# Designed miniproteins, single chains, part 13

Each design is a single chain, and the fold is of that chain. pLDDT is the mean over its residues in the fold that is shown.

## One batch from the design tools (miniprotein)

Design m424
Fold by ESMFold2-Fast:
Structure m424 (fold): chain A 91 residues (1-91)
Amino acid sequence: DLDLINKKLEEALKIELSEEEKELLKKALEHSKSGLTLLSLAILAASSDLSDEELAKLLEHSLELTPEEKEEFIEAIRRLAEKIREAVAKE
């Protein structure tokens, strides 16, 4: 549902991120070369009961990442998904 995706993206963009969270997002973007990929996975994680293992498998379908890069990407996705969930819950 594109409307739901757009709404969650707007909510994520309104969330104040810490310097650590911004750095993780920057690293993830550099590895993916696509901010849309990171945001799409974060929205999917926020909207569904995805485990870290399932997120790792989705990343493997899109990119050839080292274990360290994959861990950083998953951490960035988890942090962004948490912020999206908080924003949705806050109204």
Scores: mean pLDDT 62

Design m425
Fold by ESMFold2-Fast:
Structure m425 (fold): chain A 67 residues (1-67)
Amino acid sequence: MEAILAEAKEETTMAGSPPVVLKKGDKVYVLKEHSDGTAEVEVEVDGKVVRGLVDMSKLEKLGKVEI
Protein backbone atom coordinates (compact mmCIF):
# COMPACT_ATOMS: atom_id res chain seq x y z
CA MET A 1 0.00 0.00 0.00
CA GLU A 2 1.40 3.42 -0.94
CA ALA A 3 1.70 6.02 1.83
CA ILE A 4 3.66 9.20 2.57
CA LEU A 5 6.37 8.98 5.21
CA ALA A 6 6.28 12.11 7.40
CA GLU A 7 8.08 13.40 10.49
CA ALA A 8 6.65 15.43 13.39
CA LYS A 9 8.15 18.96 13.33
CA GLU A 10 7.09 19.53 16.95
CA GLU A 11 5.26 17.74 19.76
CA THR A 12 1.64 17.16 18.74
CA THR A 13 -1.24 14.86 19.67
CA MET A 14 -2.62 12.32 17.22
CA ALA A 15 -6.39 12.15 17.75
CA GLY A 16 -7.48 8.52 17.91
CA SER A 17 -8.34 5.62 20.19
CA PRO A 18 -6.10 5.73 22.08
CA PRO A 19 -4.74 9.25 21.47
CA VAL A 20 -0.96 9.28 20.86
CA VAL A 21 1.50 12.05 21.67
CA LEU A 22 4.01 12.42 18.84
CA LYS A 23 7.36 13.97 19.74
CA LYS A 24 9.58 16.03 17.43
CA GLY A 25 11.32 13.64 15.02
CA ASP A 26 8.74 10.83 15.33
CA LYS A 27 7.86 9.23 11.99
CA VAL A 28 4.34 8.41 10.80
CA TYR A 29 2.74 7.07 7.62
CA VAL A 30 0.21 9.43 6.04
CA LEU A 31 -2.58 7.31 4.52
CA LYS A 32 -4.94 10.11 3.46
CA GLU A 33 -4.70 13.91 3.48
CA HIS A 34 -7.94 15.88 3.91
CA SER A 35 -8.66 19.31 2.40
CA ASP A 36 -9.20 20.77 5.91
CA GLY A 37 -5.49 20.26 6.67
CA THR A 38 -5.82 17.04 8.72
CA ALA A 39 -4.38 13.67 7.76
CA GLU A 40 -5.18 10.07 8.57
CA VAL A 41 -1.91 8.58 9.83
CA GLU A 42 -0.58 5.25 11.05
CA VAL A 43 2.06 4.84 13.76
CA GLU A 44 3.43 1.91 15.78
CA VAL A 45 3.18 2.29 19.58
CA ASP A 46 4.39 -0.49 21.90
CA GLY A 47 4.40 -2.98 19.00
CA LYS A 48 0.82 -2.14 17.96
CA VAL A 49 -0.33 -0.22 14.91
CA VAL A 50 -2.48 2.80 15.82
CA ARG A 51 -4.37 5.03 13.37
CA GLY A 52 -5.62 8.54 13.95
CA LEU A 53 -5.77 12.15 12.77
CA VAL A 54 -2.94 14.72 12.85
CA ASP A 55 -2.71 18.36 11.74
CA MET A 56 -0.60 18.37 8.55
CA SER A 57 1.01 21.69 9.62
CA LYS A 58 2.79 19.70 12.38
CA LEU A 59 4.25 17.19 9.89
CA GLU A 60 7.09 17.36 7.35
CA LYS A 61 6.54 15.12 4.31
CA LEU A 62 9.66 13.07 3.57
CA GLY A 63 8.51 11.01 0.57
CA LYS A 64 6.31 8.26 -0.81
CA VAL A 65 6.85 4.75 0.58
CA GLU A 66 5.23 1.36 0.12
CA ILE A 67 4.02 -0.34 3.33
Scores: mean pLDDT 78

Design m426
Fold by ESMFold2-Fast:
Structure m426 (fold): chain A 82 residues (1-82)
Amino acid sequence: KIDEEIAKLFEEGKNKTGIWLYLLKKVLEKKGLESIDELSEEEIIELAAKILSEEHNVSFEEAKEYVLDLKKEYEEEEKKKK
């Protein structure tokens, strides 16, 4: 279950922002890119969802919904700094 896999990531001391940044790093590594700016927002979400789906044996739809939630929380944290 995705909830169990996410609980495992939290056990490793990763919060939602940490998980989002981890997925961005995985996307860059998988594409052989140095900067996330080389990808569109849609491509980042799709690739992150695909990585999460493949690594944690969850549906792409569930992974994409979770990735969007992670991104939203990251953006809200950045907004609070302003």
Scores: mean pLDDT 71

Design m427
Fold by ESMFold2-Fast:
Structure m427 (fold): chain A 100 residues (1-100)
Amino acid sequence: MKKLTEDTPEDEIFKLEKERIIAHLERLGYPEGLIEKVKNVTDKEEIYKFIAYIDAKELQPLYPRYTREQIFASILNSLFPEKKYTVEEAKKIIEEMEKL
C-alpha cells in the first residue's frame, strides 16, 4: 500500500549487513570464492547464516570442547529458533560455504 521512491528500510538493512559481512571476510583473509558467494546472496536468512559462520569460527578457539559445527548450530538456532537446525545440518551448511 505504501509507494516508496527509495529502497525500503528492509532492503537498506540487507545491503548494509551484506557489505559489513564482505568487509569482515576481506579483513580476515577469507577466500575470494566465499566473498563472491556472499555478494550473490539475495535472501536475508542466508546473510545471517554467513554471520553465524564467522561468529562460530571466531568463538571456536574460546570453546575448544565444542566443535565448530556445534557452535554454528547453536548460533543458527538462536537466530532462527523455529527451524531447529541440527549439528548435521550445520555441518552441511559449513561445507557448502567452504566449497567456494
Scores: mean pLDDT 72

Design m428
Fold by ESMFold2-Fast:
Structure m428 (fold): chain A 70 residues (1-70)
Amino acid sequence: SFEEKLAELLERVAELLRGLAAKYKEAHPDAKVTLEVDPERGVSLTIVDEKVSQSVSLTTEQLRKALEEE
């Protein structure tokens, strides 16, 4: 179903960002790395250290629209 494809996409995006978060934290131990995953809201990754202050978020609605445009 479409909802199953959306859940699968959200899980794959969450796993990708989780891997990136882990690698960044390993390379920059003093960095504050926060990953939030909510099936209803989406996924968000925030990285803060002396050199970088970046946030990336993908909402469940944005992911749904991306699947619909395919």
Scores: mean pLDDT 78

Design m429
Fold by ESMFold2-Fast:
Structure m429 (fold): chain A 88 residues (1-88)
Amino acid sequence: MAELAAAIRAAAAELAARLAALYPEEAELYRAGMAAVAESLIRLAATDPERALAALERQLADARAETEDPELAAAVAAALERMREAIR
């Protein structure tokens, strides 16, 4: 569990750093937001890993369908895939 939690937090931090590089004015908002998302996902994975995986699959599909900001969509998809691999 601790290793899974560390992997999810690392993926969220990496995404936050990439978003901060793309949108530096919002850097702190992305760091705080991604940390909150990681903690929520870790709690869900601990109690219901199937539901956590289903949520990630849906978010990944939504990210891949996003066309207005392809750089943002690609960064989000990459982070979600890493979180999915950590839980699976």
Scores: mean pLDDT 77

Design m430
Fold by ESMFold2-Fast:
Structure m430 (fold): chain A 61 residues (1-61)
Amino acid sequence: GALLSLEELIAELRRKGAPESWLEALRRSPSPAVARAILDDLVRQGLLSREERDALAARLP
């Protein structure tokens, strides 16, 4: 399907520079709200564009 698996999401977030502690938290308790918060933080840090954020957010389960 068009949706990302948890491991695919974690791989994309790690590639963009998300801290390992946040990725571990997401793996232990998968939450779309937590995933969106990580995406928004990466945009604030300049590690992710708004277009990339919206594309990933659309593919969250």
Scores: mean pLDDT 81

Design m431
Fold by ESMFold2-Fast:
Structure m431 (fold): chain A 65 residues (1-65)
Amino acid sequence: THQDALERALAEAKKAGDEETAKVLEGLLAEEDKEAILKALQEAAEQEKDPRSKAGLLSLYEALS
């Protein structure tokens, strides 16, 4: 499910110390609308400066789209 993918991404972000990405993903876990989740992931990826975190957000976007 999209929740499982978001939870895994959140765990990886927390493990990497990426608090900003972790906060975004925690917010998305409360969202039920797939389109809203995809839009938020795209916006987060556009604002992300760390290449690894950006790649992770884009991979999650692609997996859910």
Scores: mean pLDDT 75

Design m432
Fold by ESMFold2-Fast:
Structure m432 (fold): chain A 85 residues (1-85)
Amino acid sequence: MELTDEEAHLVGLIRDFGNIASDVFKSLGHDDLGEQVKKWGDELVEKLKNGEISLEEAIKRFNQLMKGVLDFLEDPSKPLVLPDV
């Protein structure tokens, strides 16, 4: 399915965030958590490409992921909580 310009832009943001988050987690010794975030982003991208999720819902879930990552980085004593993809 051909993505809209808005969907293609969101895909780029999801991938860029996943790569940055993975690099940050790896630098902190949390390679497994970085891989989880990247995999979550890849699954969201595939759902967008397959038309399984709307742009609005994808934006909502991506915002929840970014918040979860930020919350973990602020207090790494708590577990990383990822939203459903």
Scores: mean pLDDT 82

Design m433
Fold by ESMFold2-Fast:
Structure m433 (fold): chain A 80 residues (1-80)
Amino acid sequence: SASKALYEELAERIERDDTPEVRYRAAVEHLAAALGVSVKTVEEALRKGREELIRLMIEKKGIPREVAERLYDDLEELKR
């Protein structure tokens, strides 16, 4: 199944000592898929700042503000 192939590819990339940049990119791609938007839409929201990404999460999936804030903080931590 397509789902199993994606999980195996992700597991293989994780086993290859992924850099912070690779993990950050994977997290952005996963967030975009979860919200039903393009990666470009998430990247544009991130470029505009914290409040724009929080707004996008709330508007697209009704994610509670406190959860959206924590997801943003977790995503920024991956850059470190």
Scores: mean pLDDT 73

Design m434
Fold by ESMFold2-Fast:
Structure m434 (fold): chain A 90 residues (1-90)
Amino acid sequence: SELVHLALGLLALETGVLSEGAKALLHERIPTPEQRRAALAALREEMLAQIDQIKANSSNPEEYYAGLSKLNLEIIQRREEAAKELEEEG
């Protein structure tokens, strides 16, 4: 989803590591508060769906928490990839 990729860019912005060029590019792609809220909502819906699937596939609390930990690391990686893409294009 393009909205999910933009939301990951917004999360990268919150880390404070984006250059002025990357920030300007992100603003051009998602300039309004409404579009930013929609992008973050899309990411939240994807994350909730992944959490539900992890819960459904877990037989005990240990497996569930391991699945959540893996999801957290995957989100961090995806955020870093979004930041790199913005830097390469900005």
Scores: mean pLDDT 87

Design m435
Fold by ESMFold2-Fast:
Structure m435 (fold): chain A 68 residues (1-68)
Amino acid sequence: MLSRAEQLLQEMLRVESSSAPPEERLARLNELRDEALADPSLTPQEKAALETFFDDLVARLRARAAAE
């Protein structure tokens, strides 16, 4: 069974690679980040790792949105 942090990370990756419009993907990634930060089952270290990963995905999406 996947950990909560692994589930959130996989969902973020799924959103980033989806065929949804960039604005919808960005909105969903922001929702997932907020879920991660509010999740009491995640350690501060897991939350920090997910925030760093979120920032990387947002940068990739913004670059792709500019190209689309």
Scores: mean pLDDT 79

Design m436
Fold by ESMFold2-Fast:
Structure m436 (fold): chain A 77 residues (1-77)
Amino acid sequence: SYDELLKQYHSIYNNLINNEGSLYDLALGYKLRGEYYKTVYRRTGNPGFLDIAEKYYKKSEELGSKLTGEDKKKFLE
């Protein structure tokens, strides 16, 4: 169900952001957080969730731009 998918996204990005992860984990975590709020927006139609999603996508891109080597390649794929 969508509720199960949203709970999975929430669990995964909280793990990536909060568990002393690498720069790669932080960049990926914020990308997944953006995807979570974009999914909430698609379900509710509330544009406030789209604004939140865009904020986290921007943060993910800013962190991702600092990645090098294989981590950058993985993030861009």
Scores: mean pLDDT 78

Design m437
Fold by ESMFold2-Fast:
Structure m437 (fold): chain A 93 residues (1-93)
Amino acid sequence: SLREEFLELVEELIELLEESDPEAARNLELLKRAFERETDPEAQLAMVERVVEMLGIMIEYYKKNNADPELIEKLEEIKERLEELLRRMKEEL
């Protein structure tokens, strides 16, 4: 399901950020738990949109601070997958 795909992508993102940005990882864990409890499809969509926006800001920040290029590439890949998921979710509403 689209819901399971989102949770899987958030889990990948948490694992990727655990070492480099523990605060971002913790915030994503809180968002993941909130998403799992959310039953309103519109609120779920807003949460996915928020993760995409947050990830965009984080990627820009990491580029400015000469973060590991491999980390940046993986974050960009996850962002593209989240944007495609968001598109599919909007089509089902």
Scores: mean pLDDT 85

Design m438
Fold by ESMFold2-Fast:
Structure m438 (fold): chain A 110 residues (1-110)
Amino acid sequence: SQDAWDRLVKRLGAALQETLATMRAAAPSLSPEQLVAAFERRMDAIMGRFHMEALINNMPKSLIDLAHQRMIAVYRAIREAAAQGASNSQILDLATERIAAMMAEIAAAA
C-alpha cells in the first residue's frame, strides 16, 4: 500500500505542475480574477480525482485531509493576492510556492 500511496502522490504532483504550466501559458489572456477562477476550477477537478483514488487505495484520512486543507490555503492566498492587486505572475508564483510546500508535506507524511 505504501508504494501505491507514493505513486498516487507522484501523479498528484505531476497533475498540479501541468496545471500550473497551463495557467502560466494562459495568463497573458486573463485578468487576475479570471486566472484565479480558472485555477480553482482546474485544481478542484484534480483534487476530486485525487480524493477518489486515495479512497480506493486506502490512503490514511490524515493525508487526504492534509492535501485538502493545504489546497484551501492556496485558494485563500491567491484570492487575497488578487484582491490586493497582485499581477498574474505574482499570483502564479505564490501558487507554485504553496503547492510545492504542500507536496513536500504530503510526500513526507506518506
Scores: mean pLDDT 88

Design m439
Fold by ESMFold2-Fast:
Structure m439 (fold): chain A 80 residues (1-80)
Amino acid sequence: MLATLSPLERAVLLTLGREGPLSVAQLAEILGVSQPAVSRAVDGLEAKGLVRRETDAAGVRVVALTPEGAALAAAILAAN
């Protein structure tokens, strides 16, 4: 079955689907939520195999969708 997401996990997944890879700080600013709350949602999504934490070419830590996460985000966005 598809992974069951909390409302914040779903919001993070969809934001990454729309905007591409973002830092925890950028996700917190976009979603109007604290960085610790976003970090916990990212931990849950990573445990489900939907996101990865990466370091970009500038040394900034970002959150990116896995292929599974991208497919789920695209399906939800298309169904909207």
Scores: mean pLDDT 80

Design m440
Fold by ESMFold2-Fast:
Structure m440 (fold): chain A 62 residues (1-62)
Amino acid sequence: MEELVEKAVAEIKEAVPEATEEQIEEARKVFTNGVKKSNSEEQAKQIIESGTKNWIEKLKKE
């Protein structure tokens, strides 16, 4: 589970290299909470995949 969160964070950093450490930490917290509340590995993966795309789009719009 932690591996999925770290991979998502790395993907965001690669897509938005100008993202601040604060923004990256906020994304990590959101993903970690989502994974902890998930009832299955499949749900956790879906949360991280959709979350990663949403965070990249949000940061690029700023």
Scores: mean pLDDT 78

Design m441
Fold by ESMFold2-Fast:
Structure m441 (fold): chain A 72 residues (1-72)
Amino acid sequence: SMAEVIEELVRHGEELRKKGASEEQIARELVKLALSRMENPADIVSAVMEAAAELGLDMRVVAQAILEALLG
């Protein structure tokens, strides 16, 4: 389910933060993980945005990572 994906994204982001990853690195890794779990672009965007909000990430950094991965 989307809820299970969001929980996995949050846990992954927390572990990356503990290892000293930048917000940009965390955002990119959340998008990569979401792309491996879901096929619908709208669902990917929703899951990444919700996980990023829970992690307290800068939403501009997150939006850039999403655009680069889905449109670049």
Scores: mean pLDDT 88

Design m442
Fold by ESMFold2-Fast:
Structure m442 (fold): chain A 95 residues (1-95)
Amino acid sequence: MKVQPLSKYRQVYPDDLLAELLYFVDKVMAAYPELKDEIMKCGGYLAFYLVTKDPLALEKAVDCVLSVLKKAKAPQDLIEEGERIKEKVKQLKAA
C-alpha cells in the first residue's frame, strides 16, 4: 500500500494544515498498521474540527496521535514531524 503524495491531500482538503495532518496520519498508519485502531480513535477530534472549524480540535487530534506514537516508542523523526504540525496549529490559534 503506497501513501499518496501530500499534493493529493491538498487537492481534497481546502485547509492546508488539515491536509498536512491527514497526510501525516496516513503515513503513520501505513508504517505502523498495528497502531491503526488507536489512531482511528483520534478521528473524533478531526470530525469535530470539520464541523466547528475550532483550531483546538486540531490541536487535540495532533496530541492524540502523538500520544499513540510516544506510547509505541515510534522513531524520533516521526515524533518530531508530529510536533512540527502541532506548532503550526498553535500558531493558527495565536493568530
Scores: mean pLDDT 75

Design m443
Fold by ESMFold2-Fast:
Structure m443 (fold): chain A 63 residues (1-63)
Amino acid sequence: MKVKIFEYGGGYVAIVEKDGELGVGSGENEEEAIANAEKNLPVGKEAGELGRKTALLALEVAK
């Protein structure tokens, strides 16, 4: 599993990749952001596409 973490607005945003699927979550700290990203990492195609779009948006904000 691949994880990227960004600091945003006094909190954190995490992007989690597993088996080509992406999840994005936010939290007050890195652990919470990762946990929330994992909760948003479903195994379905629809959910994977939504997660990817959200991850790309988060990466644009982190630029």
Scores: mean pLDDT 68

Design m444
Fold by ESMFold2-Fast:
Structure m444 (fold): chain A 95 residues (1-95)
Amino acid sequence: MSPAELEAEITAGIALIGIGVARVSYPTLKAKVDAGTMTQEELQAEKSFLDRLKAEADRAAAQLRALGRTAEADELQARADEVVAEMEKILKAAE
């Protein structure tokens, strides 16, 4: 395994963990927004998390594409985009 291949696999793994964390957060975020208990500090923290998740997924996808692993890159990016869009919809209701 080349160093570039190992780095791409680690970066993709980190992005997938972030996607999983975001998905399990949906019920808790929705409950806080619906109850009107979401603070501005919590809202900013969630937005910062999404910015990091997007950046990590974009980096992983770029590394995978550089290795010719385009299908894997496209799937990872699609999963990240779906999660970001859903969380943004939830958080927008708190604004």
Scores: mean pLDDT 85

Design m445
Fold by ESMFold2-Fast:
Structure m445 (fold): chain A 87 residues (1-87)
Amino acid sequence: MTREQIERALNRREDAIKELEEFFKELTNDAIEKIKEAVKAGADQELIEENIKLLKEFIKDLVELVDTPEIKKLAKEVEEKLEEIKK
């Protein structure tokens, strides 16, 4: 394997990771918006708390599987947004 082949593979991996990071950012933002809509619609607090818990568990799994600074930053931002919903 040549250095050029390694660099090409790393670049493809970086592009794939960036696409996954953007996808998960959109997915988590959509989930947060749906939770906010449920709160506004007067949904049961227990159901809201369960959905918040599921999203937090998803984010923990995501950080474990995708060990990048961007995903860790996303996890922190999601936790902060979910705490604001609980207030």
Scores: mean pLDDT 78

Design m446
Fold by ESMFold2-Fast:
Structure m446 (fold): chain A 106 residues (1-106)
Amino acid sequence: SMEVQKLLEELRRLIEELRKETDIDRAIRIAREAIDILDRILQLAKQGKVTREQLEEALRLARELKELIMELLRKAPDDIKIINELIGLILRTIGIILDLERLLKE
């Protein structure tokens, strides 16, 4: 669908912004927005509104996002609130990856 294509395009843009972002607070906001888009794609996928090729692209982007958030955690300041927020974002991303992988096996 056009909605899914636009969501995938926005997700790609946010991932590229995240790669270039040097400010941790802005990076966390970008990562959160990217996860929200992935959640939206996952909900559309559960409704049968996403093609297999779009699911494969979403899974690829979700794995890439997870690696970027893990890199943010590695570089994070020694601040327990920031660390806890990044861990929460990693766990959310892993949950989406597992759900997308399950849908692709069906």
Scores: mean pLDDT 91

Design m447
Fold by ESMFold2-Fast:
Structure m447 (fold): chain A 77 residues (1-77)
Amino acid sequence: MKKAKEYEEKAKKLIEEKRDPAEIAALGLVAKVAEQVPDLGEETLEELYKEHYEALKKGLTKEDADEFTKRMLELFK
C-alpha cells in the first residue's frame, strides 16, 4: 500500500511538471503492481520501474505514452 501511493504521487507530480511521459507511465504501472502485491520489496519495485521505463521509452511514441499514462492514472481514482 505505502509504495503504491508513493509511485502514484510521483507520477502525478511528473504530469504536472510535463516531464517524460514514459517515466510517468512506468511509475504509474509500478504503483499499480505495488498495490496488487504489497509485500514486494523496494529493490524489486525499482527493478520493475527500470524495466518498464526502458520498454516504454523504446516502444512507445509520445502519443501512445501519453495515452498509457492517462489509463494508469485512471486506475488509481
Scores: mean pLDDT 66

Design m448
Fold by ESMFold2-Fast:
Structure m448 (fold): chain A 88 residues (1-88)
Amino acid sequence: MKSMTQVFVEMAERLIKLAEEKGLSEVTMEDVEEVAKELLAEGVPEEQVERAVEALLRFGRPNGESVITQEDLELLRELVEAEKAAAA
C-alpha cells in the first residue's frame, strides 16, 4: 500500500506533467479531478486519493478559479524532487 506522502507526491507529479503537456500556467479543480480519476483507475485506494486532494488544495493558494497557481506549481516541483531524493 502506498503511504499518504507517496500518493500526494504522485498526484503533484502528475499535475505538473498535465500542466506542462497542456501548456497551463495554473491548475483548476477540473485538472485535480482528472489526476484523481487516473489514480483511482490505477487502483490507489479512494481514501488515500481523497486525502491527497485535500492536502493539495490546502497547499495551493487559490486565485479566481485556479486552485494551484504557477508559483505553487514551481514549489510543488521542488517538493516532489526533495521527496524523491529523500526516498532514494
Scores: mean pLDDT 75

Design m449
Fold by ESMFold2-Fast:
Order: sequence, then C-alpha cells, then structure tokens
Structure m449 (fold): chain A 97 residues (1-97)
Amino acid sequence: SSNEEAVRRAVENYKRYLEDEQAWIEEQIQAYLERGLSLSEAVRKTLAELIAAKLLMAETTFMLNTTEEDLRKLIEEGKYDKVIEMMLEAHRIGLAL
C-alpha cells in the first residue's frame, strides 16, 4: 500500500540524515586531530560547530516561511514525511556553508 511505502521512505530518509551527520562529526574530529588538536579539544570544537550549524538551520526554516509551531502542527496532523523532508533539506543547506 502507499502508506507502507511512505513509511519505509521516511525511515530511509531519516537514517540517511543521521548517517550524514555522524559522518560529518567523525570527519571533522579527524581533521582537527590531524591539525594537532587534542582529542578533547577536537570533540568540543566539533560539537560547538555542530550546535551553531543546527541553530543556523533553525533560522533557515523561518526563511522558508515555516516555524517550530508549523512543524509541530504537521506532526499532530500525521504529516511526518513532510517534516523529515524539511529536516533533510535544512541539514544539506546548513552543512553546505
């Protein structure tokens, strides 16, 4: 059914989002280690940059004429796949720099 297919696509898209974020974290930590930072400094710097990127992505959703309340309403209406698609798009835009 179309519903089961939509659920599978949503889960696959979200897993890819998480995999992309994990890969970025690992690559960034490795880059800082190669530049001579300690493991502790590399991790803290990477996390600070990730948080900054996520905050920038939140601001980007406002530029796309959406809000946190609109995202909450989509979830309440069962439109989960639309929220996942928006998060994937925001992730790509935020990490493109």
Scores: mean pLDDT 69

Design m450
Fold by ESMFold2-Fast:
Structure m450 (fold): chain A 89 residues (1-89)
Amino acid sequence: SDVERFRNAAILAEALAEVLKEKGYEKEAEAAKALAETAREAVRNPEKAEELIEELLKKKGEELARTDELLASDEELGKKTLELAKKKA
């Protein structure tokens, strides 16, 4: 379900934000935190999910794109994020 997808996205994004912050990627950590908050709000109001995602991408799209690049280049970032997400689930 969409609600389950948003819950999973929130957990992963929350874990990602923590690991990014620990590594000193402050702007990318704030973008990941915004993604987690957007996902949590989408769980609460699924009918607003599309609007919330569009607003997130408008405000944080560049930082989220940099986060994708970091995940591709920093193997420890992805590994630590998954380990932390498993503990939060």
Scores: mean pLDDT 85

Design m451
Fold by ESMFold2-Fast:
Structure m451 (fold): chain A 82 residues (1-82)
Amino acid sequence: MEEIDKKSIEKVKEFIKRAGEDYTVEELKARLNELIEKLKELGYPERDIQVLKRAIENNDPDVLRGAISRAELLIIEKELEK
């Protein structure tokens, strides 16, 4: 993570390019639901799950992206506990 990742820059450009076409609210909700199920399997507390569930009831893509990022962070934290 100390070097500039050209792959990350390319991903950001593609994301911006497709953000208005490919990332629907329905797709974001589906992805978040998959992450919630994984977090439940990992034994995360109800409070963390409820924050994510609140985002599913919201049709705001920024809220959904934030919840997805939080869910991914919680999965990473569990891996770091090894």
Scores: mean pLDDT 69

Design m452
Fold by ESMFold2-Fast:
Structure m452 (fold): chain A 70 residues (1-70)
Amino acid sequence: SIEDRIAKLPGPARRLAQFLYDSYGDDQARRFHALAQLIRRERISRATARAVAEALELPEDQRAALLGLT
């Protein structure tokens, strides 16, 4: 499950993924846009962005787009 994936993340990635999951639930599009905005406005590392996107089960095209922003 997504919850099990989040639980296995390192601290910063786990907190971010949990926040996005709690805030947007199953709304994949809103999770994607919120994470993209955070990457653009805040300094989110590529490793953290990848881990969060994978834990939230974002599709490959969305994950690639997010990593391109880092």
Scores: mean pLDDT 81

Design m453
Fold by ESMFold2-Fast:
Structure m453 (fold): chain A 95 residues (1-95)
Amino acid sequence: SAELRRELATLLGAYMRARGVPEARVAAAREAIVNGEPLDAETASLLRDALINAGLSPEEAEATVEAINRGDDEAIRRAVEALRETLEALGVPVP
């Protein structure tokens, strides 16, 4: 769980930077994810965007974000996989 949350924080942080989110917001989002806090609305929206770009439906993306906010490790793993695909497609180095 903690390892998956750190991986999610790293990959989502990279995606947020690629989308032009300021470093202070990226740092705050990464800290919240690592601490198991619910995603704020902007971070949740960016994660849904990344999941949809990886091929999830809008409904699947929303359900995944809700499950992550509940601490579901399987949803976190799915988001990590989807973020890797989205970052690779964008040519962003995977950390």
Scores: mean pLDDT 85

Design m454
Fold by ESMFold2-Fast:
Structure m454 (fold): chain A 56 residues (1-56)
Amino acid sequence: EEEKKLAELSKLPFEEQVQITLDMAESDEQKEKILETLKEIDARNAAYVARLDAQA
């Protein structure tokens, strides 16, 4: 089931998940879209971590 695959991927380092997803994307268009999404997630993650550190 899809849940099993997602859980397995989630346990892997984020970098590995990205590489696997990019490798599965056969279209250059899909790869570029994934990279854009990752940049947005990375930016949000950095902002979120900064906020958590400020509360520590």
Scores: mean pLDDT 66

Design m455
Fold by ESMFold2-Fast:
Structure m455 (fold): chain A 84 residues (1-84)
Amino acid sequence: DLEKLEEAAKKNAAELIEEAERLGEEAKRAAAAGDEKEAKRLLAEAQRLAIEAARIAAPALNPEFQAELERLIAELEAKIEALE
């Protein structure tokens, strides 16, 4: 059943996005505590997960989900730059 496999892929991508957002929040706390090195590590891991989610959720399958992923990746890039 191809539809079930597609739904599973979307669920996996959503779980990766949720984890990436969670790591982004942990990075904010680390930065607020003055741990810039840990904040950068967490943001890099979050960005890696968001990119993997984008790979799983091809644009042709869900344009709205792809737009959310592009927003998250851009937000993580901006946060990494802010920690320079």
Scores: mean pLDDT 74

Design m456
Fold by ESMFold2-Fast:
Structure m456 (fold): chain A 115 residues (1-115)
Amino acid sequence: MEAYIEALKKAGLYNKKIERVPVEKLMKILSGELFELLRRAAGLTDFGLPNLKNDGKEDMQSIRAMNAIQEALGAEVDGYFGTSTVIGLQKRLKYPGPLDGIIDEELLKLILSYK
């Protein structure tokens, strides 16, 4: 938990409004494990995210994975991680706070606990 909070804080994504972040940049800022958890939280258990080995060859597959997450969440399908995608996660996970598109500790707990 604390490691994910620290990574999100360094990326400028924790407890604040998220601007549109390209999926390739998101994967470099956050661990591939967190992105995989986002896919699962969206209900995409069989989609298959790429095994990202930091070789730069998986950008198109990562964009497709983000588009699939956004489609499953009913968010805007633009391949960027932003406010619309986070609001979709808040709705999907039945987040008890405001639908503001901000990743706080409670939303992160819901993302990490989803199976």
Scores: mean pLDDT 68

Design m457
Fold by ESMFold2-Fast:
Structure m457 (fold): chain A 75 residues (1-75)
Amino acid sequence: SVQDIVKARFRLIAISSELFLAEKSSIFVPQEELDRMIKEVQEIKEFFKEAGDESGVERAEKLLEELKRFKEKIS
């Protein structure tokens, strides 16, 4: 439903904001938490694919790339 799409979009914004704050404020993020965020964004991406929300898929893909790059930097 449209309401479920909106909820998924707000969740992407929340995760993106957490990543932004971690990078800019040098906040320690445990690797286990990063792995959980990556998995959640992958699930949101699949939801957008099934819903036909191409914009949502692109936003989720971008956030996945950013999360994976952040993980590589702290490894």
Scores: mean pLDDT 83

Design m458
Fold by ESMFold2-Fast:
Structure m458 (fold): chain A 90 residues (1-90)
Amino acid sequence: SYTATDEERKAFEEKRPELEKKIEEKLKELGIKPEASWQEKIKKFIEAGKIGDEMVLAAIEEGVSEEQLKEAGISEERIRQVKEELKRIE
């Protein structure tokens, strides 16, 4: 049986191709290098005012911890909101 965490992962996998495409386009728009760390990418998105929930979600799935997201400047409240959106898909 799937837990809440497994449901979040399944929801991400279904949206993954669309999320990856959106992330690639935003990275190009901001001139961010593909080899940059997820922490550096997130900081650049925040500085540009273009950070979206899709970036937070993708970073979590790539193994970025909530602590690393907070250090990058993403609020604990926003991390919680992104996780809640995953649980409320459709």
Scores: mean pLDDT 66

